# Ledger of designs, part 18: designed miniproteins, single chains, continued (4)

Each design is a single chain, and the fold is of that chain. pLDDT is the mean over its residues in the fold that is shown.

## One batch from the design tools (miniprotein)

Design m12598
Fold by ESMFold2-Fast:
Structure m12598 (fold): chain A 68 residues (1-68)
Amino acid sequence: SAEEIMAEFERTAAELREAIANGEPLGVISALLARLLELASRAPEEIRDRVSALGREVFALYEAYRAA
C-alpha cells in the first residue's frame, strides 16, 4: 500500500540520517540511498509529494556528506 511504502521510506531516511551522523562507511550510506531511490520509484501519486519532500532533504544531507 501507499502508506506501507511511505513508512518504509521514512524508516530508511531515518537510518540514512543516523548513518551519516555516525560516520558509517560509504558502502552502508550508498546502500541506504539506493533503497530510498527504489522506494521512490514505486511511490504512487498519493504519497509522491511527501516522498519528494523527504527525498530532497535526505539527498541534501548525502551531498553534504560526499563533499566533506
Scores: mean pLDDT 85

Design m12599
Fold by ESMFold2-Fast:
Structure m12599 (fold): chain A 68 residues (1-68)
Amino acid sequence: SLPLPPKGTAEEVEKIKEFVRELGEKQKAPQEDIDAALARIDELVKAGKVPAFDVVLEALEQGRKVLE
């Protein structure tokens, strides 16, 4: 089995992704905006960076603002 990362890393990323999906749906955000935010999170994880919860929320808000 793959080693489990420390608490507050991979678990936090999974919770952030789930929260972003729920938040986007509740805000009635376009699916494209939600998908873009999730893709950004995946890219940061792939680069070995784990986004903090607040940073992800801020990025989602700014992404929508730029995307109209």
Scores: mean pLDDT 62

Design m12600
Fold by ESMFold2-Fast:
Structure m12600 (fold): chain A 84 residues (1-84)
Amino acid sequence: MTREEMLEYLRTNDLPEFVYKMLKKGVKLEEIFELLEEEAEEKGISQDSLDDAKALAEKIKAVLEEKDGEKIKILEERIKEKEK
């Protein structure tokens, strides 16, 4: 997946879904942060919103690494909130 394809994916999906799918595909958190920074600059998003997005990405990674089924379900519910 190219950087341009990842950026298009970020634009067409909500942030938790984007991060979850990118991490599952083996994309590094550092690369996700770079994509978030690039999109924030392009759209004039505030530093606070960017920091919140980065914090969310770190939390999603931690949940996936812990393999905690209950925390993973909470994450899936947050992602599905947009799909309903």
Scores: mean pLDDT 72

Design m12601
Fold by ESMFold2-Fast:
Structure m12601 (fold): chain A 77 residues (1-77)
Amino acid sequence: SAAAEQARKDALNQAVAKAVSDALDKVERGEMSVEEAERYAGEQSRKAAEEQGFGDLAEQYSRASRETVRSQVDRMS
């Protein structure tokens, strides 16, 4: 159903937001470089997309997460 698809998409968006947040926290704590954080967020977002049945969008979610991490780090400087 459309409701079930939306629930999976909401779960994906929450997982992506968490991956980005976790990556940024690790950069702030000095546990990851910016490049490592971008890769981490991208990999987690790709995996989340595949797990929620949106594997065809996995690269788009990966790329968006990497760009979000970079953009937010640039705002911190």
Scores: mean pLDDT 87

Design m12602
Fold by ESMFold2-Fast:
Structure m12602 (fold): chain A 69 residues (1-69)
Amino acid sequence: SEEEKEKIRKELRKLMREVFDKLTPEQQNIVIEKAKEKPLSAEEAIDLFKELGVSDETVEKMRKLLEKL
């Protein structure tokens, strides 16, 4: 349902913010600079987090939420 999808979107956004906040300032700057060039999709942001060394467990949690949308 749309209500369930909105709850999942909210959960994904919260998790992605928490992941971003735990990045180093240097890693945060890489994300910000890429977002300035083009808005990042959720999938692109998750892939970038993986490249920046975010744990496979956390990446999988984000991908599973995105797959439900």
Scores: mean pLDDT 84

Design m12603
Fold by ESMFold2-Fast:
Order: sequence, then structure tokens, then C-alpha cells
Structure m12603 (fold): chain A 86 residues (1-86)
Amino acid sequence: SKVEELVRQLDAETDAMIAALKAGNREEALRHARRFFELAVEIDKTGDSEASIHAVAHWLRIVAAAIDNGQEDLLPELARLRREAK
């Protein structure tokens, strides 16, 4: 289904963003974050609650990865990108 394809893309963007955070590549992390939030908005439009909860869980993984890699200063920019996607 379209929702399954969106979730698959969201998973890939989450993994890529976490990899970029671990590598200290802030610019690449922000690029993946933009795509992540675009996909999260499209998932919300489907009305699939389970897929929306999955996206929230992945956002929490991203926040944890930023903190674990000493990149908490990136969190305000991530919050801005999230607001812009809505």
C-alpha cells in the first residue's frame, strides 16, 4: 500500500539521519531530517494511526541519537524543520 511505501521510506531516512549524526555530518543529517518530516506529514494525511505512531517513535530515536552524539545544539533546527513541514 501507499502507507507501507511511506513507512519504508521513513525507515530509510531515519537510518540515514542517525548514521549522519554518528559521523558528525550535520548538513547531511539536516537534509535527511527535511525528507523525514515531509514523509511524516504524508503519513499523517493517510489517517493511519499505527504509521503515525511509528513516525513518532522514529523521531524519538533521532532525538536520542543527537543527544548521544553530543549534537543537542541541532535540536532547535530539527524542531524548526518539523514546524515548517506542517
Scores: mean pLDDT 87

Design m12604
Fold by ESMFold2-Fast:
Structure m12604 (fold): chain A 107 residues (1-107)
Amino acid sequence: MTVTTPASVVAYEGESVLIYAESSEPMENVTWFKQKPGEAPEEIARGTEVAPEYEGRFEVVKISDKTWALVIRNAKKEDSAVYFPEVETASGSVRGAGTLLTVKDRR
């Protein structure tokens, strides 16, 4: 079982960001984590339920049984971090390698 995410995404402030998680097997659930350098991973969503502090701008969409997306609307500099999914399938749990999101000033 493998889980693939984009290695890096660059966005400008105010843009919408989509980070896809693709699995070789159907995904039963996905937990999304945000991690900044030197910090422990923070759980930001479990399934389609987003943590209260991320509500309004963050959303999780199940596109298909093998593809889920983390959506960040109105991107802010504070959103710059590594985002990674932990995917549950019938074969067990696998962590994706993660996506480095860099949010730049609107130019």
Scores: mean pLDDT 83

Design m12605
Fold by ESMFold2-Fast:
Structure m12605 (fold): chain A 79 residues (1-79)
Amino acid sequence: EEIEKLAKELEGKAKDYEKLANSARQHADGLREYIEKNKDLPEEVREELRRQADLFNQTADSYEKKAKEYRELAEKLKA
């Protein structure tokens, strides 16, 4: 059935976005750990790396929202 296939594809997209979200959070964690270990970095560099970590977390939040939307759409198609 076309609907069943589409629902499965949407669930696949949700899983892909969940993986992307996890990767983004890991990058954010890595950047924050790097900042903590390298205290001799110039303040401007530390501030920029903190911003990058925040952007990765914002990206993860965005991917999590997309994953939720795709899962909800898949459920509606099955109803």
Scores: mean pLDDT 86

Design m12606
Fold by ESMFold2-Fast:
Structure m12606 (fold): chain A 57 residues (1-57)
Amino acid sequence: SAEELQRALQKAREEKLKQRKDQILSELAANNDIHEYPSDTEAEKKMNQELKKMAAG
């Protein structure tokens, strides 16, 4: 069904986004003070910015 296909596509996207989020967290940690770790929110914000940029062109 269309719903099953949509779920499969969403799952594939989320898997890729999770890997990208981990990479972004690693990059943010490298740029932050050792006493302050990047939050999941910071990684999500950066990831969403990249997704918007890709969608725009």
Scores: mean pLDDT 68

Design m12607
Fold by ESMFold2-Fast:
Structure m12607 (fold): chain A 65 residues (1-65)
Amino acid sequence: MSREELEAEMERLGREAVRAIALGDYKTAAELLERVGDLHLELGKEEHAERVRQSAENLRKKYGV
């Protein structure tokens, strides 16, 4: 996958995660954020990946998902 394709996918997944949070679907939101974190690692953006993964972990712990 190209860098542009990875960045477009991250943007789409991020928007889907925000929508899932708004709908109370915290399990789906956490799973989407975990995938965004993995894509950041593929781009070599370790700091961004850690922040996104932390957000996913916080959702799982807060909402029991």
Scores: mean pLDDT 84

Design m12608
Fold by ESMFold2-Fast:
Structure m12608 (fold): chain A 92 residues (1-92)
Amino acid sequence: MKERLFEAIKEKIREIGKLTGDEELARKAIEELEERREELSEEELRQGLLTLTAELLRLTEDPEKRKKLLEETAEVLGVSVEEIYELLEKGR
């Protein structure tokens, strides 16, 4: 579980870097995440994935890519896509 969350977070950071054109900042964020790997709880990683998913949704205009992002995050977290929507709305 924790390993899958960690890899999902790194992938979302890479996608944000591509969409913003700041791949160097994304690389640094991944390096910092790797250094903090032993310090981060599964709960903190779950919250991090939700935060990055919200940011990617903000940066993504394509409905198919948005759907895939939500489905992928739901699968990693073991929840429904509907629950992801609720978590993103209530987490503000």
Scores: mean pLDDT 79

Design m12609
Fold by ESMFold2-Fast:
Structure m12609 (fold): chain A 87 residues (1-87)
Amino acid sequence: SDALIARVEATLGVRLSEEEIERARRLAEEIVRQLEGVPREHLKYHILALVANEDKRVAALAAALALEALGAPESVIDSVLQGIARS
């Protein structure tokens, strides 16, 4: 979502390249496959662990995209983005 890209850019204070966006989309698809069926209350913990060793910019967008696809509320997406931005 273009709105999620803008939100990630605003939260991190960066502009994402098309290459970073494409890498984040691929990573998000992988995360969604791994976390399908995980209870929503556990998604934040699992996503933060899965992106811990990724480039921060790619990690932030991938986490946001995966959380949106898994039906996480906006408050959880915001909390995860703030956590990644502060790492």
Scores: mean pLDDT 86

Design m12610
Fold by ESMFold2-Fast:
Structure m12610 (fold): chain A 81 residues (1-81)
Amino acid sequence: SIEEMIKRAEEEIREARERVRELAKKYGEDHPAVKTMEESLRKAEELLEEAKETGDKRKVILAEASVGAVRIQIIVIEKSE
């Protein structure tokens, strides 16, 4: 159901925010990568709010894609160490 999809996406956003917070502690909140990841997570939350109002499952998929981009950025940063 769309409700289950939204709940899963919300959990993924929460986990990604936690990881971004740890990176912000290490590199600083002004780091360009941190700011880019925060913007992607805001976009994901906006898409989920639209999905809640419209019932459009495509908005949930787009939100998941935005979170996926954040996860890729985290991996790239980790592999640079």
Scores: mean pLDDT 84

Design m12611
Fold by ESMFold2-Fast:
Structure m12611 (fold): chain A 115 residues (1-115)
Amino acid sequence: SMKERLRRLEELGRKLGEIAVPYLREIMESTEEAVPLSSEEVARLIGLFLRSRATPLALLLIKLLESGELGLSREGVEKIEKILDIAIEALDRYEHEGVPEEEVLEWFRKELEKL
């Protein structure tokens, strides 16, 4: 059913987000020179978060932004976009290529280790 399919994708996205949390934190904590994000860049990030379904990662980013702790360099923005693109590819491999969830999660972990 469509509802069961969407629930499975949301659950996978949540797991991908949880795996990515330490990487997002390190990117923000390592930022020495923050850059202001344009409305276009913010919209792009929101779109990538929605497509990746990486809810824990989105919630952490919002929390750090609200705390005033959010600082992102250009390189940091590019790394976050890469993480989200890899998460989108992971969902595609699961949904359209029939790759098992455990294999997709392990592939995702290995791809993040390369960053």
Scores: mean pLDDT 81

Design m12612
Fold by ESMFold2-Fast:
Structure m12612 (fold): chain A 90 residues (1-90)
Amino acid sequence: MLTVEEQIGLRLRLIGLKIDIERGKLDEEVLREIEEIIRRAAESKDVETLRQAIEVLKLAIEQAEKQGNEELKKRAEEILKRAQEELEKL
């Protein structure tokens, strides 16, 4: 299980990634970072971090559409589906 400090760290990282996405900085590394946060939150049963990650992924999908990047959009949608499935198990 993650420590409270590690859980806070994941949420702060998500906030940073959200800002990057809103600024148009969406790439494969940003999506991998979100996917890693989702895995760690699911393993720790951190419902709030999972909910925040889902919202960030929705923004990533919108940004990928705006960029015309179908590959990034598809990847973000796949990660979103997994995050929603993990949240439903908690």
Scores: mean pLDDT 83

Design m12613
Fold by ESMFold2-Fast:
Structure m12613 (fold): chain A 81 residues (1-81)
Amino acid sequence: SKEDEEKEKIADETEREMLRIYVEASRTLTPEQVAKVVELLKEAGKKINEIYNDESMSVEEFKEKAEEIVEEFRKKAEEIA
């Protein structure tokens, strides 16, 4: 459906943004710190997947919650550096 296409687009954009944050953070980090950021990325990805598979959630709610998860990931990644 058109709603499924929009959710997929948001999910792809969200994944791309999280990877961008990871790449930027990893530029100055030790291997041990990078491993911590990878674990945070996995946790954020799991949360995105949970809300993506929630069929009761509107596209607008999905976008808002995805943005919150990305911001939480960004803040935690910045705390490691």
Scores: mean pLDDT 85

Design m12614
Fold by ESMFold2-Fast:
Structure m12614 (fold): chain A 107 residues (1-107)
Amino acid sequence: MEKITFEIIVDKKDKDSLKMAKMLEEELKKAESKGIFVKILDASSEEAKKYHSLIPVYDSSAKDEYGNSIPALLVKDENGNVIKVVVGYANALDEIEEIKKKLNIKL
C-alpha cells in the first residue's frame, strides 16, 4: 500500500485553529491502517515555513493573508513531495471525505 502523509498547518495561538486541526487529525487517524499518516505543524515553526509560499496560492475560500488560510492541509506522497495543498477547514474536511470515499473507508 502506498504511504500518504498529511500535514496540518495550524496557528497554535488560535484555539479554534488548533481545535479544527485536532478534528481533522482524528478523522485521518481512522485511516492510518490504510497507509495514511498525520502530522500537525505550527505555522510559526521552521518546519512549516517552507510551505508558506504554497498556502496563498491555494486560498480560494479565505483571504490572501496567510493567517486567514489556517488550518491548511498538505498531502505528501511516499517520497515526501507535496502533491496537494488545501486551504481552510471546510476545504480540508471535504478533501478528507473524498479520500475516505476513494479508499472505501466508512465516515
Scores: mean pLDDT 66

Design m12615
Fold by ESMFold2-Fast:
Structure m12615 (fold): chain A 67 residues (1-67)
Amino acid sequence: MEELRQMAEQLREAARQMEAQGHHLLARELETLAWRLEDAVERQSSPEMQAKLLAQGRAALAQAQAL
């Protein structure tokens, strides 16, 4: 749970930075993914689903940080 919440916060921060840099589409994609992670926590999604979403979050964050 905490790991998903932390990842969602990191994705939202990355989205704000991407938006400020003019990467509007990427910012929206990062925000959408953050919402999906938060929704998974709220709905108490399966550990397998949480692991998949966390992996997707890490990949997206790494891509944004490479810019």
Scores: mean pLDDT 81

Design m12616
Fold by ESMFold2-Fast:
Structure m12616 (fold): chain A 85 residues (1-85)
Amino acid sequence: SKYLEMAKKTLEELRKLVEELKKAYENKAPQSEIDKLVGRIFDLVGEFRRYVGQLPLEEAQKLAEEGDKIMKEALEILLKIAEQE
């Protein structure tokens, strides 16, 4: 399925962006760079959810669970960034 391939690719891109966000936070990157990473993450989350929505229930659930774990890490980083403002 094209949607399964796209969902998996988007999930890998999300994982990389969240790791970049974590590195940016740890290295005290400028807020402008953090904002760009956050925007890219939200755009990819939207794409990921659209692709997952086209999949059979069992495949959708497994991918959604993986995405939720990645987004939980992103949310934890974003909360730490917000606390520094």
Scores: mean pLDDT 86

Design m12617
Fold by ESMFold2-Fast:
Structure m12617 (fold): chain A 92 residues (1-92)
Amino acid sequence: GEELLEKAIEAYRNGDFETAEKLLKEVIERFPDSEIAARAYLLLGELYFVKLEFDKAIEWYEKVIKEFPDSEYAKVARAGLGIAKELKSKFK
């Protein structure tokens, strides 16, 4: 799980968002109830946020909060959710 997540993070850092998205979704599919999946959910939210796809960013942040409510990742997701909702209200 960790090796796959590391490859996703590397793709994200290199601006290869298509590869990052594919690998992050694969992490979630293969390890759905793990801490690694919680990180993958959060990174998908961040990825869509960077792409200015606020509707998708909101969806993935809400998934982190729903599936991993007591995690540190849920705290980050709540902050990201608030900002994404604010920015979405400014962009029609």
Scores: mean pLDDT 83

Design m12618
Fold by ESMFold2-Fast:
Structure m12618 (fold): chain A 55 residues (1-55)
Amino acid sequence: SDEAKKAGEDAAKSARHGARTREEQQGRTLSPEEVEALQKKAAEAGEQNALDRQS
């Protein structure tokens, strides 16, 4: 559903922002692959969570 897709997109954006905050706090840079993996995982989890709530 549109809600599930939006939840996934929002989760991915939040994960990207969180990764940047983490980098600044820890003084280290995450690899592009690590950031993409975090965004993808967050998007999938966010979408699934929204679907579970509608079921």
Scores: mean pLDDT 74

Design m12619
Fold by ESMFold2-Fast:
Structure m12619 (fold): chain A 74 residues (1-74)
Amino acid sequence: REELVAAGRRLQALVDKHPELGPVIAEAIARADSLPLDEVLAWLEEQMKALGVPDETIAEAVEAVRRLLEALRA
């Protein structure tokens, strides 16, 4: 619950800095309902690369989404 709030704030900070990530992160979270975590994160990484997002930002976003999804499944 505290971890979920922290993960949400991290994602919000990323979206505030990179608004183009908002829709793709929301889609990744929606896909987590029917896909394994590893597949969701791989899809997210691929979509962000297609958007021209820097590798460092991709790594931060993937980590933030992983933590959020792990907290939601705990």
Scores: mean pLDDT 79

Design m12620
Fold by ESMFold2-Fast:
Structure m12620 (fold): chain A 57 residues (1-57)
Amino acid sequence: MSAEDRILELLSDGSFHSVEELVAATGASKEHVLEILQKMEDAGLVESSGGKYRLRK
């Protein structure tokens, strides 16, 4: 399973999750997780607030 798939799975609860939580869940580097999150935010798939991320509805 890719880091992107794991991030989407964790965010599927609709809650805000910290970058540190996503790093722990994926096993990827913080830099890699941030790159994935930025790409997903640019695609309109996730939103950020106060350094946390969630799926957009």
Scores: mean pLDDT 82

Design m12621
Fold by ESMFold2-Fast:
Structure m12621 (fold): chain A 70 residues (1-70)
Amino acid sequence: MRIEEEVKRLKEELEKATSKEEYIQVLFDAGALRLAVVMLERMGAISPETAERILKELDEIEKKINEKLK
């Protein structure tokens, strides 16, 4: 699934990130992906359960980035 592959890529980028600028880029990409997930769920392209799971994963990514940016 395209969206699940994007989440996987985002997690890989987060693991590789070492600078503040890299963390900010991942945070931006997470925000864009969050919007895409909400839109796809509203269009019926993904199930509510899939959307909820992915949004939860994005929340965890954002939380980790916020801790790194302190």
Scores: mean pLDDT 82

Design m12622
Fold by ESMFold2-Fast:
Structure m12622 (fold): chain A 88 residues (1-88)
Amino acid sequence: MKKEELIEKIKELLREAGFPEEYIEAVEEEIREAIEAGLIDEEDLERLLKEAEEVKEYLKSLDQKEVQEQAREAARKGREAREERAKA
C-alpha cells in the first residue's frame, strides 16, 4: 500500500476509536514529519495501522462495558425502590 493510503487508514481507525479530530491531525503531522526525515517507512506505517486497530478494539470493549454498567445501575435503583414500597 502507498504511504498516503496507510496514513488515511490510520486516521480512519483513530476516528472510529473516538479520538478527537485535533489529535488525529497532530498524529498525521507527526507521521508526515517522520517520513520526511527518513525515520519511518511503509513497514513502520503498517505497524502503526495494526496498533490503531488494537486500540479501536479495546475502546469498543470499554464503551460496551460502560453502557452495561449504566443499565445495571438503573435496574438496581428500580429494584431498591420496589423493595422499600414492599416494606411499608
Scores: mean pLDDT 69

Design m12623
Fold by ESMFold2-Fast:
Structure m12623 (fold): chain A 81 residues (1-81)
Amino acid sequence: MKPVQLKKVKMTVELVTESEEQKENLKRKIEEIPGAKVLKEYPDGRMVVGITADSEAEALAIFKELSKYASKAEVLSVEEL
């Protein structure tokens, strides 16, 4: 049986926060996740985050976890590495 070669993925997501406290809580959660990194932070509470994972399913699970800490969450792109 050939092992299914899962390609490592990079997912870029936009997360929107409505308060400084929510933004700080989201940043702490991102720091707890080894594959998640803040790429860009905007003064209006928007944050662009890169998620690197060994599969799209793993990246999506991380995105769902981070979305609990944001008022709005959107996947901008998914790239196979």
Scores: mean pLDDT 79

Design m12624
Fold by ESMFold2-Fast:
Structure m12624 (fold): chain A 72 residues (1-72)
Amino acid sequence: DNTGLARAYIAAGAMAGDMGNWELAEKYFELGRKYAEKSPDKDKLLKEIDAVKKEMEEKRKKEEEERKRLLE
């Protein structure tokens, strides 16, 4: 089930991002895209990946700003 696998990897990527593991999050989103492209729900799944990645990038940027403030 390509749709189910895509959703599972999207969720796993979001969780990895929540744990601060950006490398693992990106890997899972890449796998999510791979299965989304094979799914009949491709457009919906790709939009979902983009939305989740945007949320994770916002969190990552906040953590990077905090790190840079520490170095000032």
Scores: mean pLDDT 78

Design m12625
Fold by ESMFold2-Fast:
Structure m12625 (fold): chain A 76 residues (1-76)
Amino acid sequence: SEMEREEQLILLELVQLFHKLLVEEGKTPEEIREALRKKAEELIKEGADREAVERALNRVLEELDRIIELIPELTG
């Protein structure tokens, strides 16, 4: 996979948040999606490249959707 350095750093930050919310805090998929989107907008406001943030966010949201498909009980 080809990723720019900025996108890679943003992806790592979003993955860390995703892991914390899902594994450590037991948040619902909806709560995780909202938190990830909020974090992405905060990063953009702080000067991160919008396109890089949006690509990283989409990768993490795709992974969340995949996990939900495999573990239906997470959807309530």
Scores: mean pLDDT 80

Design m12626
Fold by ESMFold2-Fast:
Structure m12626 (fold): chain A 62 residues (1-62)
Amino acid sequence: PNPLAGLPEAVVIALGRREFEEALRDGDAEGARRSLENLRTYAPAMPEAELAELERRVEELE
């Protein structure tokens, strides 16, 4: 049971990015990583290079 499971990928990407940016702004590395995991799980069409860039931004936060 995940609220993202029935949503269009574009909506999943938009929500995941919003949550990621919010967590990153708050210095919440765990929240940012959780958003990335949700994107990897529920937006499989998202480019790997793009996911890698978001992962790198979390590392810069640490």
Scores: mean pLDDT 76

Design m12627
Fold by ESMFold2-Fast:
Structure m12627 (fold): chain A 79 residues (1-79)
Amino acid sequence: GEAREKAFEYAKKAARASVKNGDYPGAGAALAAASSAYLGDSPEGIERGGRAAALAGEREGSKEGAEYGRKAAEAGRAA
């Protein structure tokens, strides 16, 4: 359960950072990861959402979005 809780926390932080930077694709990916973590859905889905948020953050220059997206993906993989 703890890895999913961490994934949810990191995904929320990624979403907040993405919105702050105008990275709406990254925010959408992070929210998908957060939803999967909260609902106890597929760890693979959490990892994919976090990875997508990280890539979007890199493209848009959101360093916080990229960092938290990576952390969400890692926590999702561990779940």
Scores: mean pLDDT 82

Design m12628
Fold by ESMFold2-Fast:
Order: structure tokens, then sequence, then C-alpha cells
Structure m12628 (fold): chain A 69 residues (1-69)
């Protein structure tokens, strides 16, 4: 799922999507695809992916290998 929101609205949108995913027993992962400056704010386009617990654990394990020293 792709969505576009103002940076000022981003925390509320992320919280809502996380709550919806949790209600379904899923995890949500966000990837920022673009950022644009509009009317003195930033318009953020991001992709929200719903992952099963197994898919999420696999991504976390791989991410930890890449990110932890």
Amino acid sequence: MTLTVLSSDLPAVLRRLEDEARGRGLHVVFTTTSVRDVDGDQLVTLTAELLTPEEYERELARWREESRA
C-alpha cells in the first residue's frame, strides 16, 4: 500500500496503520519512496507493507546482521 501524507501528519498516520496492523495480527513496515517540499511543509510518499510475524522476524534478523556491529 502506498500513501502520501504531510510530514506534520505523519506520526498520526503511522500510529493508525500500526494499530490496524496489530489488530490483524500483522506487522507494518514503512519505506519512504519520496519527499517533496510543498507550502512550507514536506509531502512524504511511503509504502506500507503488512508482514506476518514470520516475515517480520526474518526481516529483523537480516536487518540486525546488516545494522549491528
Scores: mean pLDDT 75

Design m12629
Fold by ESMFold2-Fast:
Structure m12629 (fold): chain A 101 residues (1-101)
Amino acid sequence: NTYLEAARLFLEAAKRLIEQGVAVDVVQFFLDRAEGYVDAAENVGSDNVIADQAAVDRLTEGLIRNAELDPSLQPLTPEQKEEFLKRIKEIEERIKELEEK
């Protein structure tokens, strides 16, 4: 299922961004994308999406570098990190359930 593959790519990117302490809005964008792809897999059952790992990896690496260079970006608080890790776990559980169908 290409929707679930896309969801996994954005989910893994979000994990990397959290580890690097990148800004809240950036992490939230990647998690919203992952959830959107899981929703598409549940509701449509379609495999017609492009999961471009190289493009996601380039974007993730660029955002990490930009966060290191931009002092205006606020790093994640420990509380925000825990909340995002909880969302990641919930998304991972949904992906597993859909892969079993």
Scores: mean pLDDT 70

Design m12630
Fold by ESMFold2-Fast:
Structure m12630 (fold): chain A 98 residues (1-98)
Amino acid sequence: LTKFTDLSEEEQVEAVRKILEEFAQREHERFGTVKPGTYDVTLPDFKAIVGNPGEENPYRIEFEKIAKELGFDLSTEEQRVAAEEVLKKVGAVKVVVL
């Protein structure tokens, strides 16, 4: 697994986008909670999925599992803070749900 903090800023943006896109796609397919479409995912949206640093929740567990399946380690608070910082800098990442 590649640590998220070992990625360049550009690679961190693309990694977060891919993980959030897969998360949204699985939410659509399994639960119907996300409708098909194109979404601008922002820092508040990310925080709603992963929660605050140090908190455990089932959405964070699934998010970390998806990240790991895609080759990224986002299991630590430091790595999640880096993801929050990159989202804050770019404003939003575009995800497509089919």
Scores: mean pLDDT 78

Design m12631
Fold by ESMFold2-Fast:
Structure m12631 (fold): chain A 100 residues (1-100)
Amino acid sequence: TKRLNKVKIKLYKDGKLIDEREFESFDPQELIDKLQEYYEELKKKGITFTPKEITVERDGESEEERAAMEAKIPKIIAEHAENTKADAEAEIEFKSELVE
């Protein structure tokens, strides 16, 4: 059994969806790396954002796998979020599921 990790991010400005991305990987680190690349691309485009909602769903994961992912999520979000006036708000969903 393999675990598939997913992240979905939606950016809203004035209540309108302005961008949406979804990434998936069997390697949690690869997933975090893809999310970081997306954040850097947004910064290059001059888009700033504040995380409004973060949802984490996990299925059948080990204590070690959960701890590793949870430790990385806050750091990535904090490093790329503006704590001042932002152009957009982000909804971020992390999901992990077992696939046969």
Scores: mean pLDDT 67

Design m12632
Fold by ESMFold2-Fast:
Structure m12632 (fold): chain A 86 residues (1-86)
Amino acid sequence: MEEEAYWVAAYTIAKLALEKGLEEAKKYAEEAIKEAEEYVKKNGNPPELLAVLEALKKGIEEGLEAAKDPEKAAALIAEMEALMAA
C-alpha cells in the first residue's frame, strides 16, 4: 500500500504537470496533501495511515521534482505506466 501510494502520487502529479503545467500541479499537490493529512488526523493518526501519508508526500515530491523538466516528467510517466501494466 505504501509503495502503491508513492507510485500513484508521483504518476498523477507528473501527468498533471505535463497536461496543465507545473503551477497547477503544485496547487493540486498542496490540496491533496492537506486533504490526506486531515483524513489521517480525523482517524487518530494510526501508524498504518501515517506510513501511507508519508509515501504519498514522497511520491508528490518526486512527481513535482520530475515536473520541473518535461522530458523527466515524460520519462517518469512512461516508467510508472510500464509498472502499472505489469
Scores: mean pLDDT 79

